# Designed miniproteins, single chains, continued (4): the designs that were tried, part 10

Each design is a single chain, and the fold is of that chain. pLDDT is the mean over its residues in the fold that is shown.

## One batch from the design tools (miniprotein)

Design m12335
Fold by ESMFold2-Fast:
Structure m12335 (fold): chain A 88 residues (1-88)
Amino acid sequence: EELEELKSKIPQEKQILYQQLLELSEGHPLAIVSTLELLLNATNEQIYNYLKEYIALHDEPNPIGAILYARYRLLYKEYNEEEFLKFV
């Protein structure tokens, strides 16, 4: 039911992108959850930019990998790079 609650929180303006990303997830549970988190926490432009970045970095990009990468890039962007480096 938590997954259905997250789906209900997706803004109407993001429903098209949600359907596109859901198709790319191929039913993979982590990819579906990552899609929902991206739509709730990022703009459409941010999501498209992260997906493009993944494609540019990989010779054989896969859709699930692109979705997971975009989610992790969103989380990384929420941290100051200097602050992140202090933990490693």
Scores: mean pLDDT 68

Design m12336
Fold by ESMFold2-Fast:
Structure m12336 (fold): chain A 79 residues (1-79)
Amino acid sequence: SHLEKGKELYEKGEYELAAQHYAEAVRADPDNAEAYYNLGKAYEKLGNTHGAIVAYEKALELDPDYEEARKALEELKKK
């Protein structure tokens, strides 16, 4: 699946390709909180802070108990 391929690419440090596969996973299933969370992680690695925030917020909208997404978002919003 695109989600699994994205995870493999992320672990290899291929963050741009990982983000593309995670974006495809989100297009296939827009209610998949895990795909949004992983997209956010890839965007952080790419320096796309805005994209990461939006993706994490969407993951939390879909799953308010998504602790990993909440922690990642809190860290990005520290001033």
Scores: mean pLDDT 88

Design m12337
Fold by ESMFold2-Fast:
Structure m12337 (fold): chain A 86 residues (1-86)
Amino acid sequence: LTEEDFEKAAEQIKKAIEQLKELAKDPSVSLEEQLELAKKFLKEAEEVLKLALENPEVSEEVKEKLKEAVEELKKLVEELEEEAKK
């Protein structure tokens, strides 16, 4: 994976977060379905972040962007899990 691939991955993670937020507004989509999809996106995002962190050719700026995107997705998953408990 090139630095450009990791930059695109960070953008895709942010788009996935927006898609999950839109699904949260849809009453036809269950919380369980939303949580399952969010967890899948998070797992994929964490794998990409790990690859970027292990790659010395990837800039610190791109690594930071990926960390921010993954952290935002983690918070969304936690919010969905808390909502599912209620």
Scores: mean pLDDT 80

Design m12338
Fold by ESMFold2-Fast:
Formats: sequence, C-alpha cells, structure tokens
Structure m12338 (fold): chain A 64 residues (1-64)
Amino acid sequence: SMDDVVALGREVSKRMRELAAEKGIDVRELSDEEKREIVEEARKEYSDKYSDEDFERVEQLVLS
C-alpha cells in the first residue's frame, strides 16, 4: 500500500542519512550501489512486513 511505501521510505531515508553522516558526506553523494545496499538490508529485516513491490518502489524513489 502507499502507507507501507511511505513508512519503508522513511526507514530507508533514515539509514541513508546515518551512512552519509558516518562518512562525513551529503546524502546526495551516496552512490547508487550504496543506496541499493541499504534497500537490500531493509528487505532482509522487513521481508515479512513489506511486499517485494514496496521495496522496488522505494528503490526507484531513492535512485531518482
């Protein structure tokens, strides 16, 4: 659902900001590969909570 995409998107965005802060860079400077890895990590943790389609939509949004 859209509510699930929004909730997952917030979690992924939080993790992206945490990684960028750890590296001392802006979140926009994260590589597409690093962004995909964060989505994959979230997928492993939340596979029972979100659908494959929700993860695919969030990945597309963070790569845009």
Scores: mean pLDDT 85

Design m12339
Fold by ESMFold2-Fast:
Structure m12339 (fold): chain A 70 residues (1-70)
Amino acid sequence: AVEKARKFLEEAKKKAEEAKKASKEERLKIAKELEAKRFAMLEDMVAAGVPEEVIDEYSKEVEKYIDEIL
């Protein structure tokens, strides 16, 4: 679960960089996709028994990248 979350953070970072070159409409689409994936990641981490503090840290990092896109 944590390794999958780490890879998703790398994906979110790459998407945030791509979004800087994209149109406003495309940035909104990327942000929505990352929000959906963030929700799925959090559910997977909870189901795997990852500690709340670790889940919260990953959640905040993804939110940071989404905020960079918007």
Scores: mean pLDDT 79

Design m12340
Fold by ESMFold2-Fast:
Structure m12340 (fold): chain A 80 residues (1-80)
Amino acid sequence: REAAVQALAEIYRIAKKELSDQAVKEITDLINEALLALDRGDYDAFIEALKKIVEIASKENPEAAKKIQELYDRAVEALR
């Protein structure tokens, strides 16, 4: 739980630094969905929210998307 929440916080920091305000807004909404999914134990919904975050980032900044993908991988591993 804590590692997954920390990964979401780092995703938000990267998005704020490297992506557009519109992408940050969309990613913030998806982070909130991911946090609610974790609270419910809905890991499928959590993973789907993270996939959408990576897709948004990849459209604007492939380098930021790589960093976010690494955090996605760590968050998913932390659910095991």
Scores: mean pLDDT 82

Design m12341
Fold by ESMFold2-Fast:
Structure m12341 (fold): chain A 62 residues (1-62)
Amino acid sequence: SAKIAAYQAEIAKDPNNAQAYYNLGLAYLAAGDGTKAAEYFKKALELDPNFKEAEAALRGRR
């Protein structure tokens, strides 16, 4: 999708952008790919261990 391509371009420019990985995870969830979404949420947390939104998304808590 256009959103996935845009976030991949952001990551290519700044590979340490935890927000871009989180946004890519959300885009994959919207596309129905929970496996890819979880991979990108984990990557966001690797880059920023205090990323509460990425942690919540991985744990599925509301």
Scores: mean pLDDT 82

Design m12342
Fold by ESMFold2-Fast:
Structure m12342 (fold): chain A 65 residues (1-65)
Amino acid sequence: DERVAEFAELLVASGYVAPEGAEELARLLVEAGVSMEELRALIEGTRGRSREEFARELVRLLSSK
């Protein structure tokens, strides 16, 4: 799925997600109805933050669906 690949690339580029787990997480986000704009905003908002802060904001985004 092209969208899953695009999400996975963004997740890896963020530095918070290992390549091995990126496709599975990307698929979960796409299935949950997360948009590319929402994912980009999450990554931008957590830029320079810890992995724990990224994970917390990711859970918050998923909970809003």
Scores: mean pLDDT 79

Design m12343
Fold by ESMFold2-Fast:
Structure m12343 (fold): chain A 98 residues (1-98)
Amino acid sequence: SREEVLRETDIEVPYIAGLTYYLLGDYEGAAEYFDRAAEAAADDPRAKAEALARAAEAYLKAGDYEKAVEKAEEALALDPENEEARRALEEARKKLEE
């Protein structure tokens, strides 16, 4: 439907922006846009989990380990098999123990 197309665009546009910032090495900007994608995906658990996993990786790269854990745990609550979220969680926890 038109509503589904508009909802997908609301998720995809910030998600692509997040990927672009990540590739440019702007991890704080990447995290902001992946958070926006996750918010837009509020009623799509699969898309939300993927955006949250990307946010966790971006926060990890930005050195915000507490936020990386938060976003990774939220992603895993929605998708327990999300490999990106699991990896980001493991790495962020190691950094917090250093």
Scores: mean pLDDT 87

Design m12344
Fold by ESMFold2-Fast:
Structure m12344 (fold): chain A 87 residues (1-87)
Amino acid sequence: AAALEARARALAAEANRLFEEAVRIIEEGGDVEEAEKLLEEGGRLLLEAHLLAAEAAGKLTPELEERLRALVERETREGIEWARKKG
């Protein structure tokens, strides 16, 4: 449990760093494609973090996994749309 929780926190922290870098790139008028890649990678790491956290809590079910995947996919898509509209 503790090891999975630590890994989940580390992945969530890295995902947040990638999201912050993507926002910075867009706000500075930088490369939108680079920002999109960071948002996509951040989404991937965030999903892994949520799955590990659910596993550590003993709550990971196929239904929860599907819901978490759908949520992260939606949020990643919305983030990419935001970046494209701003760039």
Scores: mean pLDDT 85

Design m12345
Fold by ESMFold2-Fast:
Structure m12345 (fold): chain A 62 residues (1-62)
Amino acid sequence: SALVREMAAELGVSEETARKALAILEEYLAGKISGREMTERLRELGLSGEQIDRLGVRYFTR
């Protein structure tokens, strides 16, 4: 999808990593996981704190 490609480019990660990150964000937005659990899972995926902050700004700030 276009979102997966944009996320991969924005974070400097593979499309596979971006797909997994998007799935974690969708679980958070659906109320299935807490913000803490979302951050932990994204870090387990290999994302840095800076990359996670960029996700927050891009996808949670309208």
Scores: mean pLDDT 77

Design m12346
Fold by ESMFold2-Fast:
Structure m12346 (fold): chain A 71 residues (1-71)
Amino acid sequence: SLGLEEVRRVAFEPLREAERLVKEGRFEEAEKLIEEMFEKMEKYRLLPEVMEEVKERAERILKEAEEKKKA
């Protein structure tokens, strides 16, 4: 399993950056960052609760980006 520092680096820092990019209207960059994050995560085992949190946050970010792109 990834340690806490590795989880932060691989998942939580990219999610925070993607949230910022969506707020700035940089939707394609946010979507790409989340895609690359999940590709990297597939090579590592995460605790189920951590994976659930990451997926929920990513889904919220992608939904916000999709809704703003429709506006």
Scores: mean pLDDT 77

Design m12347
Fold by ESMFold2-Fast:
Structure m12347 (fold): chain A 88 residues (1-88)
Amino acid sequence: DQANALTLEGAQLAAAGNYDSAIATLNKALALDPNNAAAYFNKGLAYANLGKYKEALASFKKALAINPNNALAKTALAAVKKSLAANA
């Protein structure tokens, strides 16, 4: 569907290093489907790559609230928590 297509596009933009465009595209995906765990997960990855760990943490928590069994989101959340703890 359109939300999943935008989520994939956001992931591709993030893979290309276009993190701000990725976040904007993923926000469009979430406007169409606010319970899209993949969109929150990819938004978290984009924020983490920008060094915005607080925003990344919030996004990964939302992804896990929707899909608690996402192993990649669990690993990413743990990594972001370590980054935040190291800067405390």
Scores: mean pLDDT 87

Design m12348
Fold by ESMFold2-Fast:
Structure m12348 (fold): chain A 84 residues (1-84)
Amino acid sequence: SEAAEREAQLRQQMLENARAGSRAVKAAYDADEELGKRAARAFAENVRLLSTVNPEAARDAAKEAAREVVSPELAEYIEKLVEE
């Protein structure tokens, strides 16, 4: 259906954006742990605020991207933040 195709495209866009955000968090964390933690909070807030159409898909994309890009410990921190 057109709705399913649109939802799949939106999910792919969310995942690509989440990967970019996760790379930025990783770069910040590699430079300074506290800066990285602040970047993770900003990333999680953006996922919550900008994902009004499908918040659950946006959270899932953020968690998937974090697991792919950052350390397991930092990914767990990001996952906790996006669930709040």
Scores: mean pLDDT 81

Design m12350
Fold by ESMFold2-Fast:
Parts: sequence; C-alpha cells; structure tokens
Structure m12350 (fold): chain A 104 residues (1-104)
Amino acid sequence: KLDELVEKLKSEDPEVQVEAAREIGKNADIIDGNTLKAIPLLAELATSPDREVAVAAVEALGNFAKSKDPAIRAFAIETLKKLLTSPDPEVQEVAKKALEEVGV
C-alpha cells in the first residue's frame, strides 16, 4: 500500500507526485517500514521547482509531525525545521504552519 505510493512519489508527472504525497499524508497514522522511506522522499519533493509538488510534500510531512510514534514525529519535525530555510516563501510558510500546529 505505502510501497505503491512511495513509487508514485518518484513519478515524472507532477500531478501523480501531488496525489501520492496527499494520500501518504492522509495515511500518516499507518506506521510501517515504508513510513521511514516516505519521509526522506517527501523532504526531496519539498525542494521541487514545482510549487504544487513542494507544498503537497510539506503538508504530508506536517501530518507525520502529528504521528503517534515519537521517532516518526521527531523525524518529521526536524525535516520541517530544515524546510524553514527553503528559498520558496510558500514552502517556508507551510512548514512554519505545520510546526506551529504541533507546538514547535
């Protein structure tokens, strides 16, 4: 399930990447071995020149920052903190809002 979504994150089609990031974000409560693979891929997509892809990736990371697993939550929070230095002001704003929602 997450394996298929993780492969879609690697798509050359921005629409497919956005859809996959949103579905991964919706399933952030499902903790398995693929969750650790999804977070670094979402971090890479957050640096995408396609703003819609980058924003969708940051929003998915925001959902992982609310995870019941403290290790996954910490990994997502640290990833979001790094995105505060993004050259895209919209990515910075979405990352800031995600961190504010979890009290950081």
Scores: mean pLDDT 79

Design m12351
Fold by ESMFold2-Fast:
Structure m12351 (fold): chain A 81 residues (1-81)
Amino acid sequence: SHFAEGKRLFAQGKLEEAAAQFEAAIAEDPDNAEAWYNLGNVYFAMGKLEEAAEAYEKAIALDPDYEEAKAALRKVKEKLK
């Protein structure tokens, strides 16, 4: 699956390729909160803080109890000025 491939590529540090796979996973299932969260992690690793925040916010909107996404969003907001 695109989601599994995205996780594999992210683990290898292939950030642009990982983002593309998570975007493909989201295109197939836009309600996949975990895919949005993982896309946020990729953007964060790339230093794309605004895009990371937006992806985490989408994950939280889909799953309001997603504690990992909430924690990640707090860290990103602390870095945004």
Scores: mean pLDDT 90

Design m12352
Fold by ESMFold2-Fast:
Structure m12352 (fold): chain A 84 residues (1-84)
Amino acid sequence: LEEVRRLGEEGRVEELIRLLSSEDPEVRAAAARALGDIRAGPEALEPLIRVLMESEDERVRRAAEEALIRMGYGIPKEVSERLR
């Protein structure tokens, strides 16, 4: 988790995107939050949407949703309905 924090502080978007595929859901959630905190560019949009749609872990899904909102993107209606 300290590694994820450091990558976020350094603006390492590509490395954070790779961590969205980690075996550890805590690392995946932290990577999603870091991408939101640094307001990552459009390159993070599709990976975050994929995590939001495909992850079975509620913490990871919430982190991806929060990241997309912080980055200034709306959540598609279909995805928003599944989260409820």
Scores: mean pLDDT 75

Design m12353
Fold by ESMFold2-Fast:
Structure m12353 (fold): chain A 57 residues (1-57)
Amino acid sequence: MAEKRARLDAIAARFGLSADATAQLRATLDENPDLDLDTVERVIALGREASAERRAL
């Protein structure tokens, strides 16, 4: 558990997530302790790319 939370915090810091987004991810991990963090990292990366595209519009 602690190691997954530490990795989640590291992912949030690396992608520059807001405090609200980080809190949401922590809540999701607490409800879904078997959550695959590699999948979470990929989803966040895709979300950031989509946000960058919207900023270009």
Scores: mean pLDDT 71

Design m12354
Fold by ESMFold2-Fast:
Structure m12354 (fold): chain A 56 residues (1-56)
Amino acid sequence: MPADLAELGRLAREIRERVEAGEPIPEELVQRTLELASRLPEPIRSVALRDLATLL
């Protein structure tokens, strides 16, 4: 997988872990995740954005 896809997975996991732990999600983390997701081709982009929306 391209490096950006691997990084997106890592960031999405960190967001999910923070939400499950009741911790605040840093704005920087959300912005970075959205930037990476918006650069991906479909259908990965739609999946990433949907998962992020579910966590927020």
Scores: mean pLDDT 74

Design m12355
Fold by ESMFold2-Fast:
Structure m12355 (fold): chain A 66 residues (1-66)
Amino acid sequence: MTVKLTFTGDVRKEIGTVLRLIGLPGVEVERLGENVYKVTFTGDEAEAQAVLEELKAEPHIKVEEL
């Protein structure tokens, strides 16, 4: 599963979220722009879905499925 994340808020929230994602097994993060990232989940599907739901719940993060 691949998603595009756009951050619209505080850069500290952006950095914290990106560092968390990089720390997860089976997650690849690619920076597309200053506040735009491509995230690819290659690990466990249930864990990937849980992370995706948490990201979608954040009002400062726009999540687009690719």
Scores: mean pLDDT 81

Design m12356
Fold by ESMFold2-Fast:
Parts: sequence; C-alpha cells; structure tokens
Structure m12356 (fold): chain A 61 residues (1-61)
Amino acid sequence: AISTEEYEALVEAAEAANRTKTREDLERLIAVLERVRGKASGEQKAFLEANIARARAELAA
C-alpha cells in the first residue's frame, strides 16, 4: 500500500515535472514513480510503469 506521505510526494513531483518540464524534475518524478511501483501490483503497477515510460520519453526528447 502507498502511504499518504508517499502519495503526497508523488503528486508534488508530478506537478513540478508537468509545470517545468526540466530534466531535474522529470528525473525526480521517475525516482518517485519507481519507488511506489515497488509497492504496487496488478493494474496499479502497469499504470505506474506506463507513466515511468512517458517521463523517460520526455527526458529523451
């Protein structure tokens, strides 16, 4: 299960990355997503993996 603190960190990282689109904010978002992915299963894990792939694609562009 994802804690409230982990969820808040994910939301903060996602909002920062979406707002700035900087490498630093995208890398932070990927790090948080990978951390929560480790605690997720099934459809939640697939959703997180899709978001990690999207953020990595933005870094590669």
Scores: mean pLDDT 78

Design m12357
Fold by ESMFold2-Fast:
Structure m12357 (fold): chain A 61 residues (1-61)
Amino acid sequence: MTARELAEKLGISEKKARNLILGAKTLIEQLGEDVALQYLIREAGLSEEEAREVLESAKEL
């Protein structure tokens, strides 16, 4: 999924979607997938379903 497609799905800007994907990729690589998921839910305010969409997009990078 591209940053634009994620932005349209979540109702956010493409820049915000791109930053979420890149941040999630960094967290997965450094701290693991579970920590990245928790960060997206708690700090970015995403639902679990939305956070999982961001994680899958980050894995495709």
Scores: mean pLDDT 79

Design m12358
Fold by ESMFold2-Fast:
Structure m12358 (fold): chain A 91 residues (1-91)
Amino acid sequence: LLEEAERLIREGRLEEALALLETLPADDARALTLLGEAYALQGRLEEALEHYRAAAALGDARGQAALAGVLAHLGKEEEAEEWARRALELL
C-alpha cells in the first residue's frame, strides 16, 4: 500500500496518491510523511507542513527530515536545524 502510494507520487499521479493515503489510519507516520510529500509536490506547502509535523511527532525520520526542509524554505532556519538533528539521530 505505501509502496503503491510512493509509486503514484513518483509518476505525478498526486490526486490518486492522496486519495489512497487518506484511507489509511491518521496515526500512520509513514502515510503522513507521504501525504506531506504529495502536498509539497502540488505546491501546497502549508498542508505539507501540517502532515510532516504530525509524522515527525510520531517519530518518522523521513518526516522529520522533510519538515526541516520545508521550515528552511519558509525561513525558519533554527527550527529546521532542530528537526534535521532529530532526523539524523533516528537514521
Scores: mean pLDDT 80

Design m12359
Fold by ESMFold2-Fast:
Formats: C-alpha cells, sequence, structure tokens
Structure m12359 (fold): chain A 116 residues (1-116)
C-alpha cells in the first residue's frame, strides 16, 4: 500500500507537469502525501490547490472549504497551531451553509487547538 501510494504520487506529478494549474490534481497529491505522513509536502500542495480554486469562478464553496479543512489538519500535525487555526476557521465559515457537518468538524478541531 505505501509503495503503491508513492507510485500513484509519481504518476500524478507527471500529470501535473502537463496540467500545472489543475486544483484537483494538486488536492489529490496533498491527500496522498498526508496519508504517507508527509505533512509539510501535503500542506504545500493544499495551499497551491486553494490559490487556484479561489481564482476559478464557479467552484463550489464546499470544495474550497474542504481543502481549507485538510490544510488545517496537516498544519496541526506539524505543530503549526496558529496557521492551522486560521485555515480551520475559514473552513468552518465557508462550509457553514453548504456543509454544516464539515463546518462543525472544523470548529471542533479549531477548539482543540485553542485549548493548547
Amino acid sequence: MKKELEEEIEELKKLLEKDPDNAGLLYRLGELLYSLGKYEEAAEYYKKAIELAEKEKGEKDSNVGHIYFHLGQALAKLGKYDEAAEYLQRSAEINAESNPVLAATAQAELDKIKAK
């Protein structure tokens, strides 16, 4: 499984070379890197995915909010609690109407960080 995830990452990186402005590919790379415990690299790909998604008119608020949530989790794993709190708060705000379950989950993660 771990070796298979690393092979999938290399294939997605090749796809990204052909389509560097694909927010979905950047987000997927972040997810796979997070699954491998490569939280710093995952956070970098999530940040790039957010930058592109925010430029694309017509993306669902829930999609951008999902990426903010995963970035916040990755930053929390790195002990970057101030940055993690900012992104988790943004995730809760974006998802408040479109995905209230994810908004509540983001708020719960934020509250745990604030307790530290």
Scores: mean pLDDT 79

Design m12360
Fold by ESMFold2-Fast:
Structure m12360 (fold): chain A 55 residues (1-55)
Amino acid sequence: SVEELRKKMLELGEKTLAAFADPSTPKEERRRLALEEAEATLRYLLALLEERERK
């Protein structure tokens, strides 16, 4: 659902910010989290577009 995609996007965003604030976090892990956040954001926006077309 759109709500589930929104929650996942927000959770990954918060996790990514926390990882970037912690210098102990490996660079590869920070990169992976940033990419996952970008993907989650794209999925959410596409779902919003579909919902708007239906409603």
Scores: mean pLDDT 81

Design m12361
Fold by ESMFold2-Fast:
Structure m12361 (fold): chain A 67 residues (1-67)
Amino acid sequence: MVDEEIERLIERAREAVRRGDLGTAQRHLSEAGALAVRNGRLTPEVLRRLGEVSQAIRDRLDEQRRA
């Protein structure tokens, strides 16, 4: 189901952030967002989850720039 696919992509993005693979994380985040928009699944809950991953990517990029 689309909801399961979106959740899978979000989880893969989170895992990529944990590995420091921010390019892969951004690709999975973009895919999840695009899938949500195309299937009318861009709900407040999905937006919150996408925002959490987006923030994690920004936090990791900021840490890498400060190091």
Scores: mean pLDDT 82

Design m12362
Fold by ESMFold2-Fast:
Structure m12362 (fold): chain A 57 residues (1-57)
Amino acid sequence: ASAEQLEKAALAWATASPERREVIREVAGTLRDIGDKTQEGIEKGDISLSAKGKITA
């Protein structure tokens, strides 16, 4: 990706309303946390991924 495209994306984010920025940031944070904990569970063997893509705890 070009630096110019990343800069434009960052400016669009920065010019969003405070309310919109807050909601998007909170949702993104929650999704990342879920992903991190799921990966940790798989590595510890507490969570298994089935052949159908279902998570079993």
Scores: mean pLDDT 61

Design m12363
Fold by ESMFold2-Fast:
Structure m12363 (fold): chain A 58 residues (1-58)
Amino acid sequence: SAMQEEYAKKQAEDEARIAEQRRLFDELLSAGKLTPEQIAAYERREAVLAELKAIAAG
């Protein structure tokens, strides 16, 4: 269906954007520009993404 095709396209776009954000996070972390609160927020986001992927796979 059109909705399933649109969802697949959005998923691919979001995955590419997330990969870019992960690279940026690593660069900022190595530069010492992140606060402990920002690091914790990023780790929480990664945990949520992993959980959502597990739900989508089940």
Scores: mean pLDDT 81

Design m12364
Fold by ESMFold2-Fast:
Structure m12364 (fold): chain A 56 residues (1-56)
Amino acid sequence: GSADATNRGVDLVLNEGVSGEEAVERFLEESKGPSGGLYLGQQQIRGAAEAKKEEE
């Protein structure tokens, strides 16, 4: 589901060093198009990437 995809994307950014854009692309592929979670998932992944960038 979108929550699992979002958690995976955030983990890729925070722990695996994947870029926010790459993580969002993987999330979109897994989510199979527009759903209620799609916008929130992207926003959470991008937020994680921004937070990581500011900490580094």
Scores: mean pLDDT 69

Design m12365
Fold by ESMFold2-Fast:
Structure m12365 (fold): chain A 105 residues (1-105)
Amino acid sequence: SLVGLLKEAQDLASEAADLLRQALESGDEKLREKAIELLERALELAQEAYREAVRRGDEETARLVKQAQELLQEAIEYAKKGDLREAILLTNSALSLLGQAIRAA
């Protein structure tokens, strides 16, 4: 379901944010790598949710999910560059939009 895809994306992005915070504090590169993997999985689910929202004609949910996708993509790029502080902020912004999309769906 659309809500199921969005909730799974939200859960993965939330876990990624926690791992990014731990990586920032500890300097543990493996935590950063795991967080990036979770963000990439969250992005894939958000992309599937976007396609489902468009298929259903749910314009509001589609717009919110599209914005969340853009923020998740930017979070991945910043995390890969080692800017964990910016990656955390972008991930938290994406989480807010995913929450709004769940409520709209």
Scores: mean pLDDT 92

Design m12366
Fold by ESMFold2-Fast:
Structure m12366 (fold): chain A 83 residues (1-83)
Amino acid sequence: KLSLEELVEKAKEKLKEDPNNAEALSILGGHYLLQGKFNEAKRLYEKALETDPNNLDARTNLSLLYTLQGEVEKAEEVLKLGD
């Protein structure tokens, strides 16, 4: 089992060096998602996909967040970027 707090801290440090790092944004987005902070998670995943539209974790979780917030058309569009 990975230490999520350690992973999140490393992601925050990476974002200080490269604020558009898709992997770091996706990790931080996952942290907020697990805390139920859906709006912040959505924003971070959207930013991750602006940098890397093929980031599977960001794509999958952003689609879920759009669905939970009633934005079904956006959820479907995000999923079309994947298999």
Scores: mean pLDDT 79

Design m12367
Fold by ESMFold2-Fast:
Structure m12367 (fold): chain A 87 residues (1-87)
Amino acid sequence: SEKEKLLEKMKKYKELLEEWLKKNPDAPARIKELAERALKIVEEALKNPELSLEELQKKFDEFEDYVVGIMTLDDEFLEFFVKEAKK
């Protein structure tokens, strides 16, 4: 279903963000704060299996806003995320 595809995409993006943070423990505090906000949104979505496709899309859009925020601050994160997300 479209909802299952969106959940798989959210999980993949969460895993990529967590992987990048693990590889970059000395990332600036501002980037870590944006990442923490993004991860919290995905965790809240995963805790509510009754979310409609529309509500899940809204949570994903909010998550993407934080991820884009990190991308504007760090070119290495941008390159990593864009390349890995296409796999």
Scores: mean pLDDT 84

Design m12368
Fold by ESMFold2-Fast:
Parts: sequence; structure tokens; C-alpha cells
Structure m12368 (fold): chain A 88 residues (1-88)
Amino acid sequence: KEEVLKLLEEIEKLADQLAPEHPDTARIIRRGIEGAKEAVEKGDKENALIYLTLIQITLGIVKANGEETPLTEKIRELVDKAAALVEA
């Protein structure tokens, strides 16, 4: 639980760094992380995975459009790790 929450907090900080150049993408990531954090705190594994999956889809679209940056790639890697830890 604490390891997942720490990863979600790191993702939030990176989303804040993304916001000046990509405000819409950053907003979607932040909303998803807020929902995932609430679900993790409640022990709601299903809803936590739903929120993380929505972020993964969003970042997958960014990559498919050729808009991936080192920052969005790092966020994607951390989201994938958080989802794996929630699923375990």
C-alpha cells in the first residue's frame, strides 16, 4: 500500500511538471491519480486499476500520436509499475 501511494505521489509531481507544455494531458493524469489514490486508501483494488488503466490508455494515445516526451515516457513507466503492484 505505502509503495503504491509513493509511486502515485511521484506521478502527480511529474504531471505538474508536464502541465505548462501539455495542460490537458497533465489534467487527465492528475484526475486519474487522485481517483487511484482514493481507491488504494479504501482498499478498492478494482477501482484503483480502472483509474490506472485510463491513464495508461491516455499515455498510449500520446505515444501513438508521436507526442511522447521523456517526461510522458517516465510517467507511463511509473503508472505501469503502480498498476502491477496493485494487481499483485
Scores: mean pLDDT 83

Design m12369
Fold by ESMFold2-Fast:
Structure m12369 (fold): chain A 77 residues (1-77)
Amino acid sequence: LVEEAERLRREAERLAEAGDPRAAELYREAGLLYERAGDFEGAAEAYRKAAEVAKELGLPATFVTSLALLAVAAEIE
């Protein structure tokens, strides 16, 4: 799980550098995998990156807000 999450995070970072909106979805998926592995610090960081990329690329505000809430939730547990 962690290794798969790390792979998705690296792919998301590459897409984010290219300005590809799919980067936000990949960061979100990486965060979900980090949560499944019990790595809440990794999950929070991935969700935070997803929200940042989504905001920069003009994705819907509801999507950005949901990612920000996921990051906060991961930090609590």
Scores: mean pLDDT 77

Design m12370
Fold by ESMFold2-Fast:
Structure m12370 (fold): chain A 79 residues (1-79)
Amino acid sequence: DALSETLLATTDPDGSGVTTLEELKNFLKLLGIELSDEEIEELLKKYDKDGSGVLTPEELEELVVEVSEKLIEELLKEA
């Protein structure tokens, strides 16, 4: 089934290497990053060069670096 294939791709243990919007939301929440759903969608769209609706590992790395820099700035401001 197309739905089961999509679910398997999302939970693929050998790693398809792509990150969906839903996976990105869960990942950022796990990191303790408080962004709205709209802000996360904007980030995905910004780094989604192909307009595929998913991020490649390289695009995800660029996003994580930018977000990590912002997180470090927030931690330093709250200290």
Scores: mean pLDDT 67

